# Designed miniproteins, single chains, continued (5), part 84

Each design is a single chain, and the fold is of that chain. pLDDT is the mean over its residues in the fold that is shown.

## One batch from the design tools (miniprotein)

Design m18926
Fold by ESMFold2-Fast:
Structure m18926 (fold): chain A 93 residues (1-93)
Amino acid sequence: SELKKEEERLKEAEEKGDKKGEAEALLKLGEVYLKEGKYEEALEYYKKALQLYRDIGDTEGEAEAYRKLGDVYEKMGKLELAKQAYKLAELLE
């Protein structure tokens, strides 16, 4: 049910040109996939959210997306990528 809600929110945000709402929905979709252990899918959604936050100049959103990427890389055992992602999040704070 959570997946369907966020997919609907993403579609509505895209149709309205609401880039911030689109990025927020993409973060939530990434969280759903992360919880299911689908790390590659979680990475794709978090990277899309990061790009949208960057496009609109939302530095807090960029930092959150980098932290989420770090969390996924850590669960994948990609510790250097996780460290880099966390460092980028800290630099945006």
Scores: mean pLDDT 88

Design m18927
Fold by ESMFold2-Fast:
Structure m18927 (fold): chain A 98 residues (1-98)
Amino acid sequence: MVELTHDPSIPEEVIERARELAEALGVERARIEMVSEGVALLYLTTKDGVTIAAASAVIKPLSDEEVEELEKKYREFAEKQQPAIEALAPIAAERAAE
């Protein structure tokens, strides 16, 4: 097991993922730090003492309004793509016939 340190505000899920990554890479030490509100960085320290910033995670919880905006944008994107999917269907059918 690698030595893992973290800021108290880091979610358990992020800690577990960081531990799995650090163990898979065989590093001596790992640290998760909050670099800004809602953003965490994972630092890995090798046996030779080299520290690498290896991953970032956005851990800010989405508000109900932000969730609604994302759902609206996804719906609008899906609606805009439907004509392109319909236009490509004959080409896909022609390829399947070969």
Scores: mean pLDDT 64

Design m18928
Fold by ESMFold2-Fast:
Structure m18928 (fold): chain A 109 residues (1-109)
Amino acid sequence: SRAERAARLREVAHRIIDQLKKEGYITDEEAEELRRLVDEMSAALAAGDTQRAKEIGDRVAKKLEEIGKKRNDPRLIAAAYTLKALMYSALGDTEGAQKAVEEARKAEA
């Protein structure tokens, strides 16, 4: 169901954010902001507001990419694209998800 897809997206995204925090790639404050945005994205997806979910998902990815560029950390840039791929997958956008996966691979190359 839509609610189940939203819940899966939230769980996986939170795991990625928590792992980045545990490994020292992001601060506690950055992790909390990203978790909040993921919760808003998941709520929008569960409600069927795919446009809002996409906008918030793009914002999450943009924040991670900006942090990664500022710290010159390809792992954070890859994480940004991974979260974007998960969001597109949850929306049923297989093409968008595949492109984001390819960008994540390039960032870690």
Scores: mean pLDDT 83

Design m18929
Fold by ESMFold2-Fast:
Structure m18929 (fold): chain A 105 residues (1-105)
Amino acid sequence: SISDKLQQMLDQMVQNALSDPRKFIQLGEQTIKTMREAAASVTDPKLKSLLESNVRGLESLLKTVQEMLDNEERSIKNQILMNVHMISAISTIYVTIRILEKLEA
């Protein structure tokens, strides 16, 4: 199922969050593509709107993480903020998976 695919992608993102933030972003971009496909398959307009909103939120979070990684001058504050944005991205995907599982039941 699409929720199983997203769960596998989320597990890989979590494994890479601390060790390889650039791989985290790459996996996140693949996850966005899969989430867009999920949103396109949903017929409920309210739920479709929610999933599309989650995709936009995730895109913004990943862009912020990427911009922080591309900054050569890293403060402790920037590292903490990057970690917060990565946690927010993980949470957004997790919520999306739970929503899709209810549709598959």
Scores: mean pLDDT 85

Design m18930
Fold by ESMFold2-Fast:
Structure m18930 (fold): chain A 81 residues (1-81)
Amino acid sequence: SAAEEAALEAYLQQLGDIMRETKERLAKASPEERPAILEEAKARIQALLDDALATIKDPAYRQVLTQYAQEELDWLDQQLA
């Protein structure tokens, strides 16, 4: 539906905003500050995904939501290693 397409676009924009803000914070952070920033970003992405999955019922859109969130979560986990 047009409403679910708009919700998907909003999700992708918000996911991009979280990642942009997180990368900016990481660029300015000391090594000791990095784990807290990364864990906060992971929590924000998980909450965003959970909210989007509660709203968006289209199976193809749900797959896109999950795939994009997982890619960003994987990147954040790599930064924690």
Scores: mean pLDDT 90

Design m18931
Fold by ESMFold2-Fast:
Structure m18931 (fold): chain A 109 residues (1-109)
Amino acid sequence: SMEEEMIELVAEAIRTLLRRAGVEPPSDEELREIARKLVIEAEILRSFEAMMETVGMDKETIERFREKGIEEMEEWLLSNAPALSREEVREIVEAVINEDLERLRRLAE
């Protein structure tokens, strides 16, 4: 499934970036759990955005809600993978929210 593919790509991206930083990554199981939580949070955020659009909320309010959700996901990922840079965390979170598999594949190289 797309969700399972996304989870594996996120886990691999985090593993690759941590190794590049000279840090021993968590186990494959722990990396998949971190990735799964990010994928689920992104799905929740997208669902709320879709609901807000459906009920006719203004674009500025929806954009502020999205920005806060992204910031919360970034802080959560940093707390679980503190050796990642702010830029790397943002790249992962944005790729997950936008379902950008190609961006995740590039990060895993």
Scores: mean pLDDT 88

Design m18932
Fold by ESMFold2-Fast:
Structure m18932 (fold): chain A 95 residues (1-95)
Amino acid sequence: MIEVEVPDDATDEEKDLLYSVKTHLNTAEYFIKKAEKEKDPEKRKFYLDIAERHVQLALEKIDELLKFASPEVKKIAEELRNKAQEILDKVEKLK
């Protein structure tokens, strides 16, 4: 499960976006694990498509953070971006 330490001085907007990113990436990992255990190719593809969608939603919110956030929050966003890319690469490998 992806953990994010939110800075105490983060704005409500930064906190909301960080929690949204964490939720989307954790949801993507959940559906990847479902896909890995799924024997039906059609259901497996469905789970991988959901996982990919959630990674894309996380990346959109990361891009929003990188436009306006504090330097500390931007550092967290860049680390989450790298994590999102690793998850996306795993989805592509499982297709």
Scores: mean pLDDT 87

Design m18933
Fold by ESMFold2-Fast:
Structure m18933 (fold): chain A 80 residues (1-80)
Amino acid sequence: SEEEAARALTLYYMTLIALDANIYIQEKRGVVNKEEIERDLKLAREALERYKAVGSPEDVAQAERDFKRVEERVKELLEK
């Protein structure tokens, strides 16, 4: 349904934005809590999978591109 897709999209981008903000905070702090970042990444991935079940192919493709961008930032952070 449209309402289900809207809720899943909102939850997904809320989790992705929270992860992105936490990456920024931890980079600025200079101390990385790896377990916290990995937990946030898992939550964002789970929210993306839920959205993929209800989203349009075009919106899902964009959501996947946005996820990959943040996932690469996680990799960069955790390699420091």
Scores: mean pLDDT 88

Design m18934
Fold by ESMFold2-Fast:
Structure m18934 (fold): chain A 109 residues (1-109)
Amino acid sequence: GSVTLTAEVPAGQVLLVRATNVAGGAATLRVTVRMDGRVVGEAELDVPAGGSASAAVVAPRSGTYEVTVEGVAGSGTFRVEVLVGPVADTRAGTVEGGTVVAEGTLTVA
């Protein structure tokens, strides 16, 4: 499966994508971040069963960013969240001074 989320991001702010396993097993997910049809960043997330993984990009321009997350391998249900703010910690899956601006659910079968 796949999910597409949108977020308004000011230039110089960080967009962090966090995927959390909420049911089932581990999966590999592909994250693609676009603005005006151009790829701004991409990452592959290996999300363990019962765990989370995240990736971040810095917005080069202010605008609406499109985040597409798709299942590549594995199986499970994942909560996908987009956070925006000035400083990201990709190990913790957090953004300092930031908040969750968009979320969705992805099922990989």
Scores: mean pLDDT 85

Design m18935
Fold by ESMFold2-Fast:
Structure m18935 (fold): chain A 87 residues (1-87)
Amino acid sequence: AVPSPSELLEEIVNRMKGKSINEKYEIFYETLKEAFELAKAANDKAMISFVRNLVKHFLREMEKDPRVDEKIKEEIKKLLEEIEAVP
């Protein structure tokens, strides 16, 4: 089942508790990639749009944070490219 936007945000927040900055962004990547794949399989355009906007927002915030590994930034950029490629 495709999570709602509020369910997805709650899951991200809960999974990020007590984690380092890099661990938080790895969890963010994994959770959003899973949500995107579920939404794509279900043809849930609203959820695909929500995930895209969330990835764009966090990518901009990550670019401002020198503590975040460049590898993680690159993985999230690739995820955004995959989402943007959906017709």
Scores: mean pLDDT 82

Design m18936
Fold by ESMFold2-Fast:
Structure m18936 (fold): chain A 105 residues (1-105)
Amino acid sequence: SLIDRLKKVFEEALKKIESMEKITPEDIRKILEDVALKVFFLIQLLELETNNPELGLKFRNEVGKIFDEAYKKLLEAKTKEEMINIFREFSEKVIDLLKKAIEEA
């Protein structure tokens, strides 16, 4: 399912964060950009499967806002534990949003 694919994207990103001894702002940017590309690809698959471009646009806009909030919070995080917690909250919000988008499709 799209949900299982999305969960795997976040699980792989979280493992990458957990494996890093030092996390720089550049590392955060690259991880979020990679996750964003994968999430937007899954949104495109949803649009194609449902033939609903308006739903896809709404989902992309809402996801974009969540990404912007997560990026700001991650840049302000002082510890790796704070970064992990922020990333988990971010992932849950995106997963919940995708579940809602699928129900509306």
Scores: mean pLDDT 80

Design m18937
Fold by ESMFold2-Fast:
Structure m18937 (fold): chain A 84 residues (1-84)
Amino acid sequence: MSREELEREIHEALADMVVAVAKIASKSMSKEELAEWFTEQMVLLVKEGVPLEVVEEAIRRAAEELGFSEEELEKALEAVREAA
C-alpha cells in the first residue's frame, strides 16, 4: 500500500465513520436535527482536508440510507462545496 492509497483509505474511512454515527444518532434525533448535525460534520471533514468528492459521495449515500429529503441533501452538498 502506497502513502497515497493509505491517505485515500483514511479519508473514505473518516466519511464512513460519520455516516455510521449518523445511523446510530438517527434513533435518538429528529430528522431535522440529524441532517443539521450530519452537515456540520461533513463540513468539518472538508476543512480538515478530506477530498470534496469523498464527502459528496458519503452525503449522497447517507441521504438514501437515512431518508433525507432532496432539500436536506442539496443543503448539505451546498455547505460542503462552500467549505472546500
Scores: mean pLDDT 80

Design m18938
Fold by ESMFold2-Fast:
Structure m18938 (fold): chain A 72 residues (1-72)
Amino acid sequence: SMEELKRRLIEALSPLVDEELARQLATAAALAREAGVSNEGIARAVREMALSMGVPEEVAREAAERVREVLE
C-alpha cells in the first residue's frame, strides 16, 4: 500500500534528515511511484528536492540511495 511505502521511506530517511523533511521526501517519492516514475527517477528527484531544501550534498545522495533500496 502507499501508506506502508511511505512509512518505510520515512524510517529510511529519519536518521538523515528532520522528521518534517523525511515526511515530505517520502510523500514525494510515494506519489512519484504511483505516477509510474522509475526507481532511478524517484531517487534522482529525492536528491534534487533535498538539495533544494538545503540538505548537504552527501546527505542528499545517501537519502537517494536509501530511497532506491526501499523501492527495490
Scores: mean pLDDT 88

Design m18939
Fold by ESMFold2-Fast:
Structure m18939 (fold): chain A 70 residues (1-70)
Amino acid sequence: SAAAAEAKAKAQVYWNKAANAYYEENAGTITPEKIGELITQLLSGKISVEDLPEKAREYVLKAREYAAKA
């Protein structure tokens, strides 16, 4: 449970970083709704990982890795 909670927290950090890189906004201006929209579009295939900026792609891959461990 503690390991799953840590993995979930790390996944959330990387999703936030990916959203910031994608929308080019500071962390303080990114809303949970914008993060959720990015995740939904990536999961639905509307946005390919290949369509993301390089830094955002790196963060999405790390977020997926940690989410799989949660």
Scores: mean pLDDT 75

Design m18940
Fold by ESMFold2-Fast:
Structure m18940 (fold): chain A 96 residues (1-96)
Amino acid sequence: SEIEEAKEKLREVIERILERMKKQNIKEVTPKELLELVNEEMEKHPEKTLLLLIFYSVAIKYMKRENKKTLTREEIESLLPEVEKEVEKHIELFKK
């Protein structure tokens, strides 16, 4: 399934961001710092740009909704279901 393949690729990119945070001893990120991590991943994997932008959008919406200035690694992990839902919506809209 195209949706299942996109979800697996999404899990991979989020895991890479989390691993980068761990290697750099980053426990939490501001929107600007998260964008820097996302940009680094997009430079390495341009084919994943859409997935990374959807992830960033969901993360920023979450921060605004919860009135948070930073996201922890655990919060990023908790966003995976919401990001998967947004990816699925995007695939369904542009599948034609």
Scores: mean pLDDT 83

Design m18941
Fold by ESMFold2-Fast:
Structure m18941 (fold): chain A 70 residues (1-70)
Amino acid sequence: MKEELEREIEEALIRIQIAVAKLAASQPNADYDELIAFLEKVIARAREKGLPEAAAEGEATLAEIRAQQA
């Protein structure tokens, strides 16, 4: 039970972090370098926790931000 709850909380937090980064990238004066570094850490954490769906969502968001920077 506790391990399952901890994983659910971690997944929720990772998804929230990805959503916040995506929203931040859409605002004026977005620091794309900081957001990219942040998302790379979030994706790495998702992979370490065995959350492939969250990792994929993070990777998609990272690609969108990189495209906006280019």
Scores: mean pLDDT 80

Design m18942
Fold by ESMFold2-Fast:
Structure m18942 (fold): chain A 78 residues (1-78)
Amino acid sequence: SSIEDFIIEAMDKIAKDYPEYRDFLDTVRELLRRGELPITAAGEAVVDAGERAEKEGKMSPETRKMVDEIRKLVDSLS
């Protein structure tokens, strides 16, 4: 639950910085909460959305740190 909460918080921060991804991230959040999406897939979706936000120059430093932590978490879970 704490890992899920952290991923959801990162989704909210990315959607704030890059609103074009809000609908996508809201869908991922609902699937994760219903247990229909594994935590690794949700984390990967966050990393992908965050990297796109960064390329567009739209990611805050706080959001970047969260994305980096989620990437490490996903890598550790394989």
Scores: mean pLDDT 83

Design m18943
Fold by ESMFold2-Fast:
Structure m18943 (fold): chain A 89 residues (1-89)
Amino acid sequence: DLEEQIEEAEKKVPEIAEETAKNLEEFGKNSKAGENLKEGSSVEEILEAMEKQFEEQKKKLEKAGPSEVQKKTIELTEKAIEITKELVK
């Protein structure tokens, strides 16, 4: 059952990435992430900041010995970020 949920999530990763890319400009305008980078930061710069935060969280979780669910969530999130980055380019 968990395996089926993971497979469904993997199948939806491209759709999630596309939706994320579409909404990043609006999110950047209203979020502190955009403010933290630079006034008028591009979608690409916002995505890069999010990627760095994710990488830091990933390392922290790996150090703590993540659960099977956490490991897969890390993998899927990383994949979604990579696809979103390709779409934003």
Scores: mean pLDDT 63

Design m18944
Fold by ESMFold2-Fast:
Structure m18944 (fold): chain A 75 residues (1-75)
Amino acid sequence: GVALAQQGRDLGMEALKNSVSGETTAKAAGAVLLGIGALVGAELGVLSDEELTAVGQAALDAGQQALEEAKKQLK
């Protein structure tokens, strides 16, 4: 749950720093927002553990994909 959301946020932030296109920036921002939203939802108690894990995994997957795309664009 929380660890997945934090990793997704951090990877999305790294992708944002390395993004050179609007599409990659949007994907990276999406990963950051998913990660932050999952963490805030968990803190407020509005997400179940299952929902937190699902959103955290989505944030991690999105962050990894955005970072890979940003790195490809820098080559």
Scores: mean pLDDT 78

Design m18945
Fold by ESMFold2-Fast:
Structure m18945 (fold): chain A 68 residues (1-68)
Amino acid sequence: SKEEAKKAIIELLKSHGLSEEDAQRVADLIIEGDYAGAGALLIHKGFSPEEARKIVEEAKKIVEKYTK
């Protein structure tokens, strides 16, 4: 489900050092399909473009797992 995907993405983001609030914001963008916005927010929070890309791709795999 999208709810299970969102919860898993939040835990992934928190494991990378994001706060609960920032993890929620990034997870919402990913669930909405705004991968560019999610990546930009991660870069704004201090991740490199390559780190942000890897995190977004991992989150996309989570979405596919819970929505297929």
Scores: mean pLDDT 85

Design m18946
Fold by ESMFold2-Fast:
Structure m18946 (fold): chain A 98 residues (1-98)
Amino acid sequence: SKETMIKVVEEQRERTLKALEDDPRFREIVEASFEAMLKAIKEGKSLDEAIRVGSEEGMRRIDEDKSLSPMEKTKAGMLLIAVQTEIALKVRQAEKEA
């Protein structure tokens, strides 16, 4: 459900942003990705569409951030993939158990 998706994404956002409290550049990128996902879910998009929108926004932020080295951009991209994979698994698991 929409409510289940929102709760899972918000809980994952809180955990991930807390883990990144000492890395403000990665935190900003991940926060933008979460905001885009939540907006898409609230607009009635599917989980896969919301994750895609979040991925696109996060990767756009990485590409536009001139302060990041090529290696830091790779690391940020890997972090986004890991977070989005975890969200997909947690939402699908929660809906399967409901």
Scores: mean pLDDT 85

Design m18947
Fold by ESMFold2-Fast:
Structure m18947 (fold): chain A 87 residues (1-87)
Amino acid sequence: SAAAREAEERALAAELERRGRELVEEVRRKGGSEKAQKLAYYIPAAEEAARLQGLPEAEREARLRELIEEAAKKNNLSEEDVRILLE
């Protein structure tokens, strides 16, 4: 039903937010900049979007890596920040 779908979508959004916050803390612990921490928040949502497209795991990993590298370039992240985000 529409109500069940909406509940599932809300639960997924909450889970992605939680995972994003956890990744921000991990990046901070590894010495990532505030810019890297902010970017990390959106990574779980990007991973889920790629999964929903039905892509194989290797292709999802490659696409996520490309998105992170492009976002890092756009936001002037250091090579060290990119390395931390791709760990």
Scores: mean pLDDT 84

Design m18948
Fold by ESMFold2-Fast:
Formats: C-alpha cells, structure tokens, sequence
Structure m18948 (fold): chain A 58 residues (1-58)
C-alpha cells in the first residue's frame, strides 16, 4: 500500500542518514547514500500510488 511504502521510505532515509554519521570509508558513504536514494524512491512510488504528496509538513 501507499502508506506502507511511505513508512519504509522514511525508515530507509533515517537509516541512511545514521549510516553517513558513522561512515569512515568511501564504500560506507556510497552505501548510506544509496540507502537514502532508495528511501526517496519508495516515497515517490507511494505518491504515485496515492495521488498525493508524501513529503507534506506534519
């Protein structure tokens, strides 16, 4: 569902941000960025499925 994709997308973005804080190598940085980008992709998919923005202010 769109809500599940939005939840997972937000989780991945936060996980990737945390990874960037602890990253010590270029490979670790690249993986963290990739995780953030995958999270953004899920948010875009959720928006397409629901027909509404997923990054609106709370």
Amino acid sequence: SAEELERRGRELIEKGRAGLETAKTQDEINRAIGTILRGIGLLIQASILSGKPVLAPA
Scores: mean pLDDT 78

Design m18949
Fold by ESMFold2-Fast:
Structure m18949 (fold): chain A 94 residues (1-94)
Amino acid sequence: VEELKKKAEETIARLRASTDPDEQVRLAKELYKLVDEIVEKSKDLKEARTLIEGAIDAVNEAIERSTDLDVQLDLASYLIHLAVQLVIEKKKLE
């Protein structure tokens, strides 16, 4: 789980630094998959929540930088999936 968290943090940093639309979409997809696996495997939901929120911010920033509608739509689809994971995590804390 710690290795997955570190890879997610590195992917967030790479997404924030990326100016290539194709790379942004690939990194967002990788980040969504990493977050999904972390949420399923992690018993510490507070740290998972922080990573999900960071991932949402990074993908949203990529959408704001994009001028290509197809890229924006792909990024938005991953943003929706990340938001759903955040809701699932919050419900498990109840």
Scores: mean pLDDT 76

Design m18950
Fold by ESMFold2-Fast:
Structure m18950 (fold): chain A 85 residues (1-85)
Amino acid sequence: MPSEEAQKVLMEGMREIEPLLRAAEEAYEAGDYATAAEHVERVAEILEETAKRLEALGETELAEKMRKGAEEARKAAEELRAKAA
């Protein structure tokens, strides 16, 4: 089990990500792919910062999972940006 500090870091990151994913979905449904891409790109930034904080706490496997999520989010943002062009 992650430390209490690692659990708080993970929970904080997820709480920040949830409204951004909802906003991205709403923008996508409205055909605003540029705004959707911006929100997804912000999700990638939060995942990367969460990974750095987890790695500092010795939670290497969780940090790797968060970095993988950030990479996937960046790819999704690129695809959305391509639709906006």
Scores: mean pLDDT 86

Design m18951
Fold by ESMFold2-Fast:
Structure m18951 (fold): chain A 88 residues (1-88)
Amino acid sequence: KAIELAKKGIELGRRARTQEEAERAGELANLAGTEATKVSKNVTKGIAGALLGIGAEFGARLGVMSPEEAGRDAVRGAELALEAALEG
């Protein structure tokens, strides 16, 4: 589940053009990081992925980040979550 959420977060984050797409990418990165933390020996990467996802989601929602900037943070968070899940 963590791997599939991370893949979706990466895909959406890379192509995010709107606030809604960036918010969804951040949400997916947060969910992926949270799920990875449950199964990973590298809980720090899972937590970092979730926090980047939260930051991207709310940064886009509140307009403090552009969709492109939030999308990039969501990708980074989802990539950390993917690494954590694969290291578990």
Scores: mean pLDDT 81

Design m18952
Fold by ESMFold2-Fast:
Structure m18952 (fold): chain A 88 residues (1-88)
Amino acid sequence: MRVAATEESYLKYGEELEKAGHEVIIVSSFEEAKHLIESKEIDALLVDSSDEDYEEIKKAAEEAGIPVIDTSENSLEEILEKLEEIEK
């Protein structure tokens, strides 16, 4: 699936997500993330809850029906499991 990730989330898990067969798009701003959410170009969002824009990104994604996965609260295994559940 196509997954958007903040720079911090990509540095933490991006390589392993790509190895698992996911296409990872790095987002550098809330505006970029919001555009991908509103255009429905992504299947999921990976964001660290310590990010300043976390709450705004989460609200925008919830309104669009796109799942948000917090990389600070989830391990790589849990993230991969959540992405697999989204594909079902």
Scores: mean pLDDT 79

Design m18953
Fold by ESMFold2-Fast:
Structure m18953 (fold): chain A 84 residues (1-84)
Amino acid sequence: MRHIALLIGDERDPSARQAAINLARNATARGFDVTVFATRDADPDLIRQLAAHGATIITVDSLDEGLALARAMNPAAIRIFGSA
């Protein structure tokens, strides 16, 4: 299993944002392909940092759409940030 999916919505918690960055960095360093499904309300700075660590960014209309796309990839893990 070589894929990890991150779903990024409107995440305002600095600790959760840092956890997403750390997860993307550590996963890419270990040879995983990281795909980020970002809603339009996701913080552009967080998305830029995730892309800088090698993540592929896909814009989605909702976290539900992102989750459906992520599940279709059969990833090793799915992590969600910014779901209320």
Scores: mean pLDDT 83

Design m18954
Fold by ESMFold2-Fast:
Structure m18954 (fold): chain A 98 residues (1-98)
Amino acid sequence: SLLASVEEILKAYEKLTKKPELAREWLEKFRRAAALLEEAEEASGGDGERALEALLASEEAEVVREGLRLMELLLEAQKKAGTKDPEAVAKALIELEK
């Protein structure tokens, strides 16, 4: 699953940076954003775009934006690494955060 892949990447990030609290904070933020999006999508009859628009207009907008930013960084890191290997993606993520 996407969440399991994110967890493995962040574990590699923790090992490489030796910053466990930062990796845990990122994972928690991602989980919170994912839960909000899933709930809003269900409330919107499965319309993901409408769900996202509603959340970005709500009091939860900052949580969702932060989760989307983390997702974008992880996707860019995976593209830069050219592989789904968690350690390679984590190394690319460290370079993108410079």
Scores: mean pLDDT 76

Design m18955
Fold by ESMFold2-Fast:
Structure m18955 (fold): chain A 100 residues (1-100)
Amino acid sequence: SKEEALKKIEEILEELKKELLEMREKNAPVSEMRRLVGRALGEIGKELLKAGLSENDVFALIMDLAGGLDRAINAKTLEEMEELLEEARKRTLERAKKLL
């Protein structure tokens, strides 16, 4: 289930990136983007807990990812947002791989 957890997290992060960029292009409110982020963070946390990570490790990873995503959704340009979303995705996957 370690490989399955990583694959599921990667799928969640890729879909989140796609949906947030589409929302930004349509000038969706930041509050709507924050709701989508909250749902994705909850799903990632559940997958990590199911894979056997400690609550402390899950909390630390989710807090770091939440900070990265908050920076992305508050970015001034679409290009900056895309760069910040990709950085948050790569960082999260690297950290998850080390912990799993």
Scores: mean pLDDT 89

Design m18956
Fold by ESMFold2-Fast:
Structure m18956 (fold): chain A 102 residues (1-102)
Amino acid sequence: MREEIMKEAAETLGIPVSAISEAIKELKKAGVKLEDIEKLVKELDELAASTTDREEFNRKLKRLLAEKLGIPEEEISDEKLRIYLAAIQVELAVKLVEEELK
């Protein structure tokens, strides 16, 4: 299940599975749990709904991730941002599948 979701995300987004796997490990090391992923996705949805400018959205997203991960905003490149978004999508997809398998 997880490996299949990661592979599909990697193929769809053009990001290596290894990069997504490392980003998931970084999120877990920062103390981000599966329950926190749902909250993070809601915050991302609110940013998308309230922000029409792409550059402003990316700036706010980098700030949000920097705060959650405890790293400087300046260290989050556009490439790293894409990888973290892929990792978040994978973790959300895994959670949704696990909830359907109850």
Scores: mean pLDDT 71

Design m18957
Fold by ESMFold2-Fast:
Structure m18957 (fold): chain A 66 residues (1-66)
Amino acid sequence: KKEEFDKMIKELEEQYRKALKEGDTKLANQLAFLIVLARHYIVDEGDWEKAKDYFELAKKRLEEAK
Protein backbone atom coordinates (compact mmCIF):
# COMPACT_ATOMS: atom_id res chain seq x y z
CA LYS A 1 0.00 0.00 0.00
CA LYS A 2 2.96 2.35 0.66
CA GLU A 3 4.39 1.00 -2.63
CA GLU A 4 1.12 2.04 -4.31
CA PHE A 5 1.57 5.58 -2.95
CA ASP A 6 5.16 5.77 -4.23
CA LYS A 7 3.96 4.61 -7.66
CA MET A 8 1.23 7.27 -7.76
CA ILE A 9 3.67 10.06 -6.82
CA LYS A 10 6.16 8.86 -9.44
CA GLU A 11 3.47 8.77 -12.15
CA LEU A 12 2.32 12.30 -11.24
CA GLU A 13 5.93 13.57 -11.34
CA GLU A 14 6.35 12.03 -14.81
CA GLN A 15 3.12 13.72 -15.98
CA TYR A 16 4.33 17.02 -14.48
CA ARG A 17 7.54 16.81 -16.53
CA LYS A 18 5.52 15.96 -19.64
CA ALA A 19 3.25 18.98 -19.08
CA LEU A 20 6.32 21.23 -18.75
CA LYS A 21 7.78 19.78 -21.98
CA GLU A 22 4.49 20.41 -23.82
CA GLY A 23 4.38 24.02 -22.53
CA ASP A 24 1.22 23.43 -20.48
CA THR A 25 2.31 25.62 -17.58
CA LYS A 26 -1.19 25.66 -16.04
CA LEU A 27 -1.39 21.85 -15.88
CA ALA A 28 2.23 21.60 -14.68
CA ASN A 29 1.55 24.05 -11.82
CA GLN A 30 -1.66 22.22 -10.85
CA LEU A 31 0.15 18.86 -10.79
CA ALA A 32 3.09 20.27 -8.78
CA PHE A 33 0.68 21.70 -6.19
CA LEU A 34 -1.30 18.44 -5.92
CA ILE A 35 1.91 16.37 -5.58
CA VAL A 36 3.07 18.60 -2.71
CA LEU A 37 -0.34 18.33 -0.99
CA ALA A 38 -0.53 14.54 -1.39
CA ARG A 39 3.00 14.13 0.03
CA HIS A 40 2.17 16.50 2.91
CA TYR A 41 -0.96 14.58 3.92
CA ILE A 42 0.80 11.21 3.90
CA VAL A 43 4.23 12.20 5.31
CA ASP A 44 3.26 14.97 7.76
CA GLU A 45 -0.39 14.20 8.61
CA GLY A 46 -0.63 10.43 8.00
CA ASP A 47 -3.95 11.13 6.26
CA TRP A 48 -4.17 8.54 3.49
CA GLU A 49 -7.80 9.42 2.62
CA LYS A 50 -6.97 13.08 1.95
CA ALA A 51 -3.85 12.10 -0.02
CA LYS A 52 -6.03 9.83 -2.20
CA ASP A 53 -8.41 12.74 -2.87
CA TYR A 54 -5.49 14.81 -4.17
CA PHE A 55 -4.32 11.91 -6.37
CA GLU A 56 -7.86 11.68 -7.79
CA LEU A 57 -7.86 15.43 -8.48
CA ALA A 58 -4.52 15.08 -10.30
CA LYS A 59 -5.92 12.23 -12.42
CA LYS A 60 -8.94 14.41 -13.27
CA ARG A 61 -6.66 17.28 -14.34
CA LEU A 62 -4.74 14.86 -16.57
CA GLU A 63 -7.99 13.60 -18.17
CA GLU A 64 -9.14 17.21 -18.79
CA ALA A 65 -5.79 17.99 -20.47
CA LYS A 66 -6.17 15.17 -23.01
Scores: mean pLDDT 77

Design m18958
Fold by ESMFold2-Fast:
Structure m18958 (fold): chain A 71 residues (1-71)
Amino acid sequence: LSKEIQEDIDRSMLRIQASVAKHTPVPKDPDEAAKDIALLEKYKAKALEMGDEDSAKDLEEAIARLRAAKA
């Protein structure tokens, strides 16, 4: 695939993941919350690399909610 098409696919996937994270309830189990934080941090890093500020913001808000619930 061309780089442009691959980037569009990656953006679409990140937007879906950000939307899912935004609407997913916080896990009651602290271990599950820690795993979710690690996964969302990875998605956030990729969103920032791609310049997708909206997805990065939604992922950051989801991470903040999980961190607040963990402690």
Scores: mean pLDDT 76

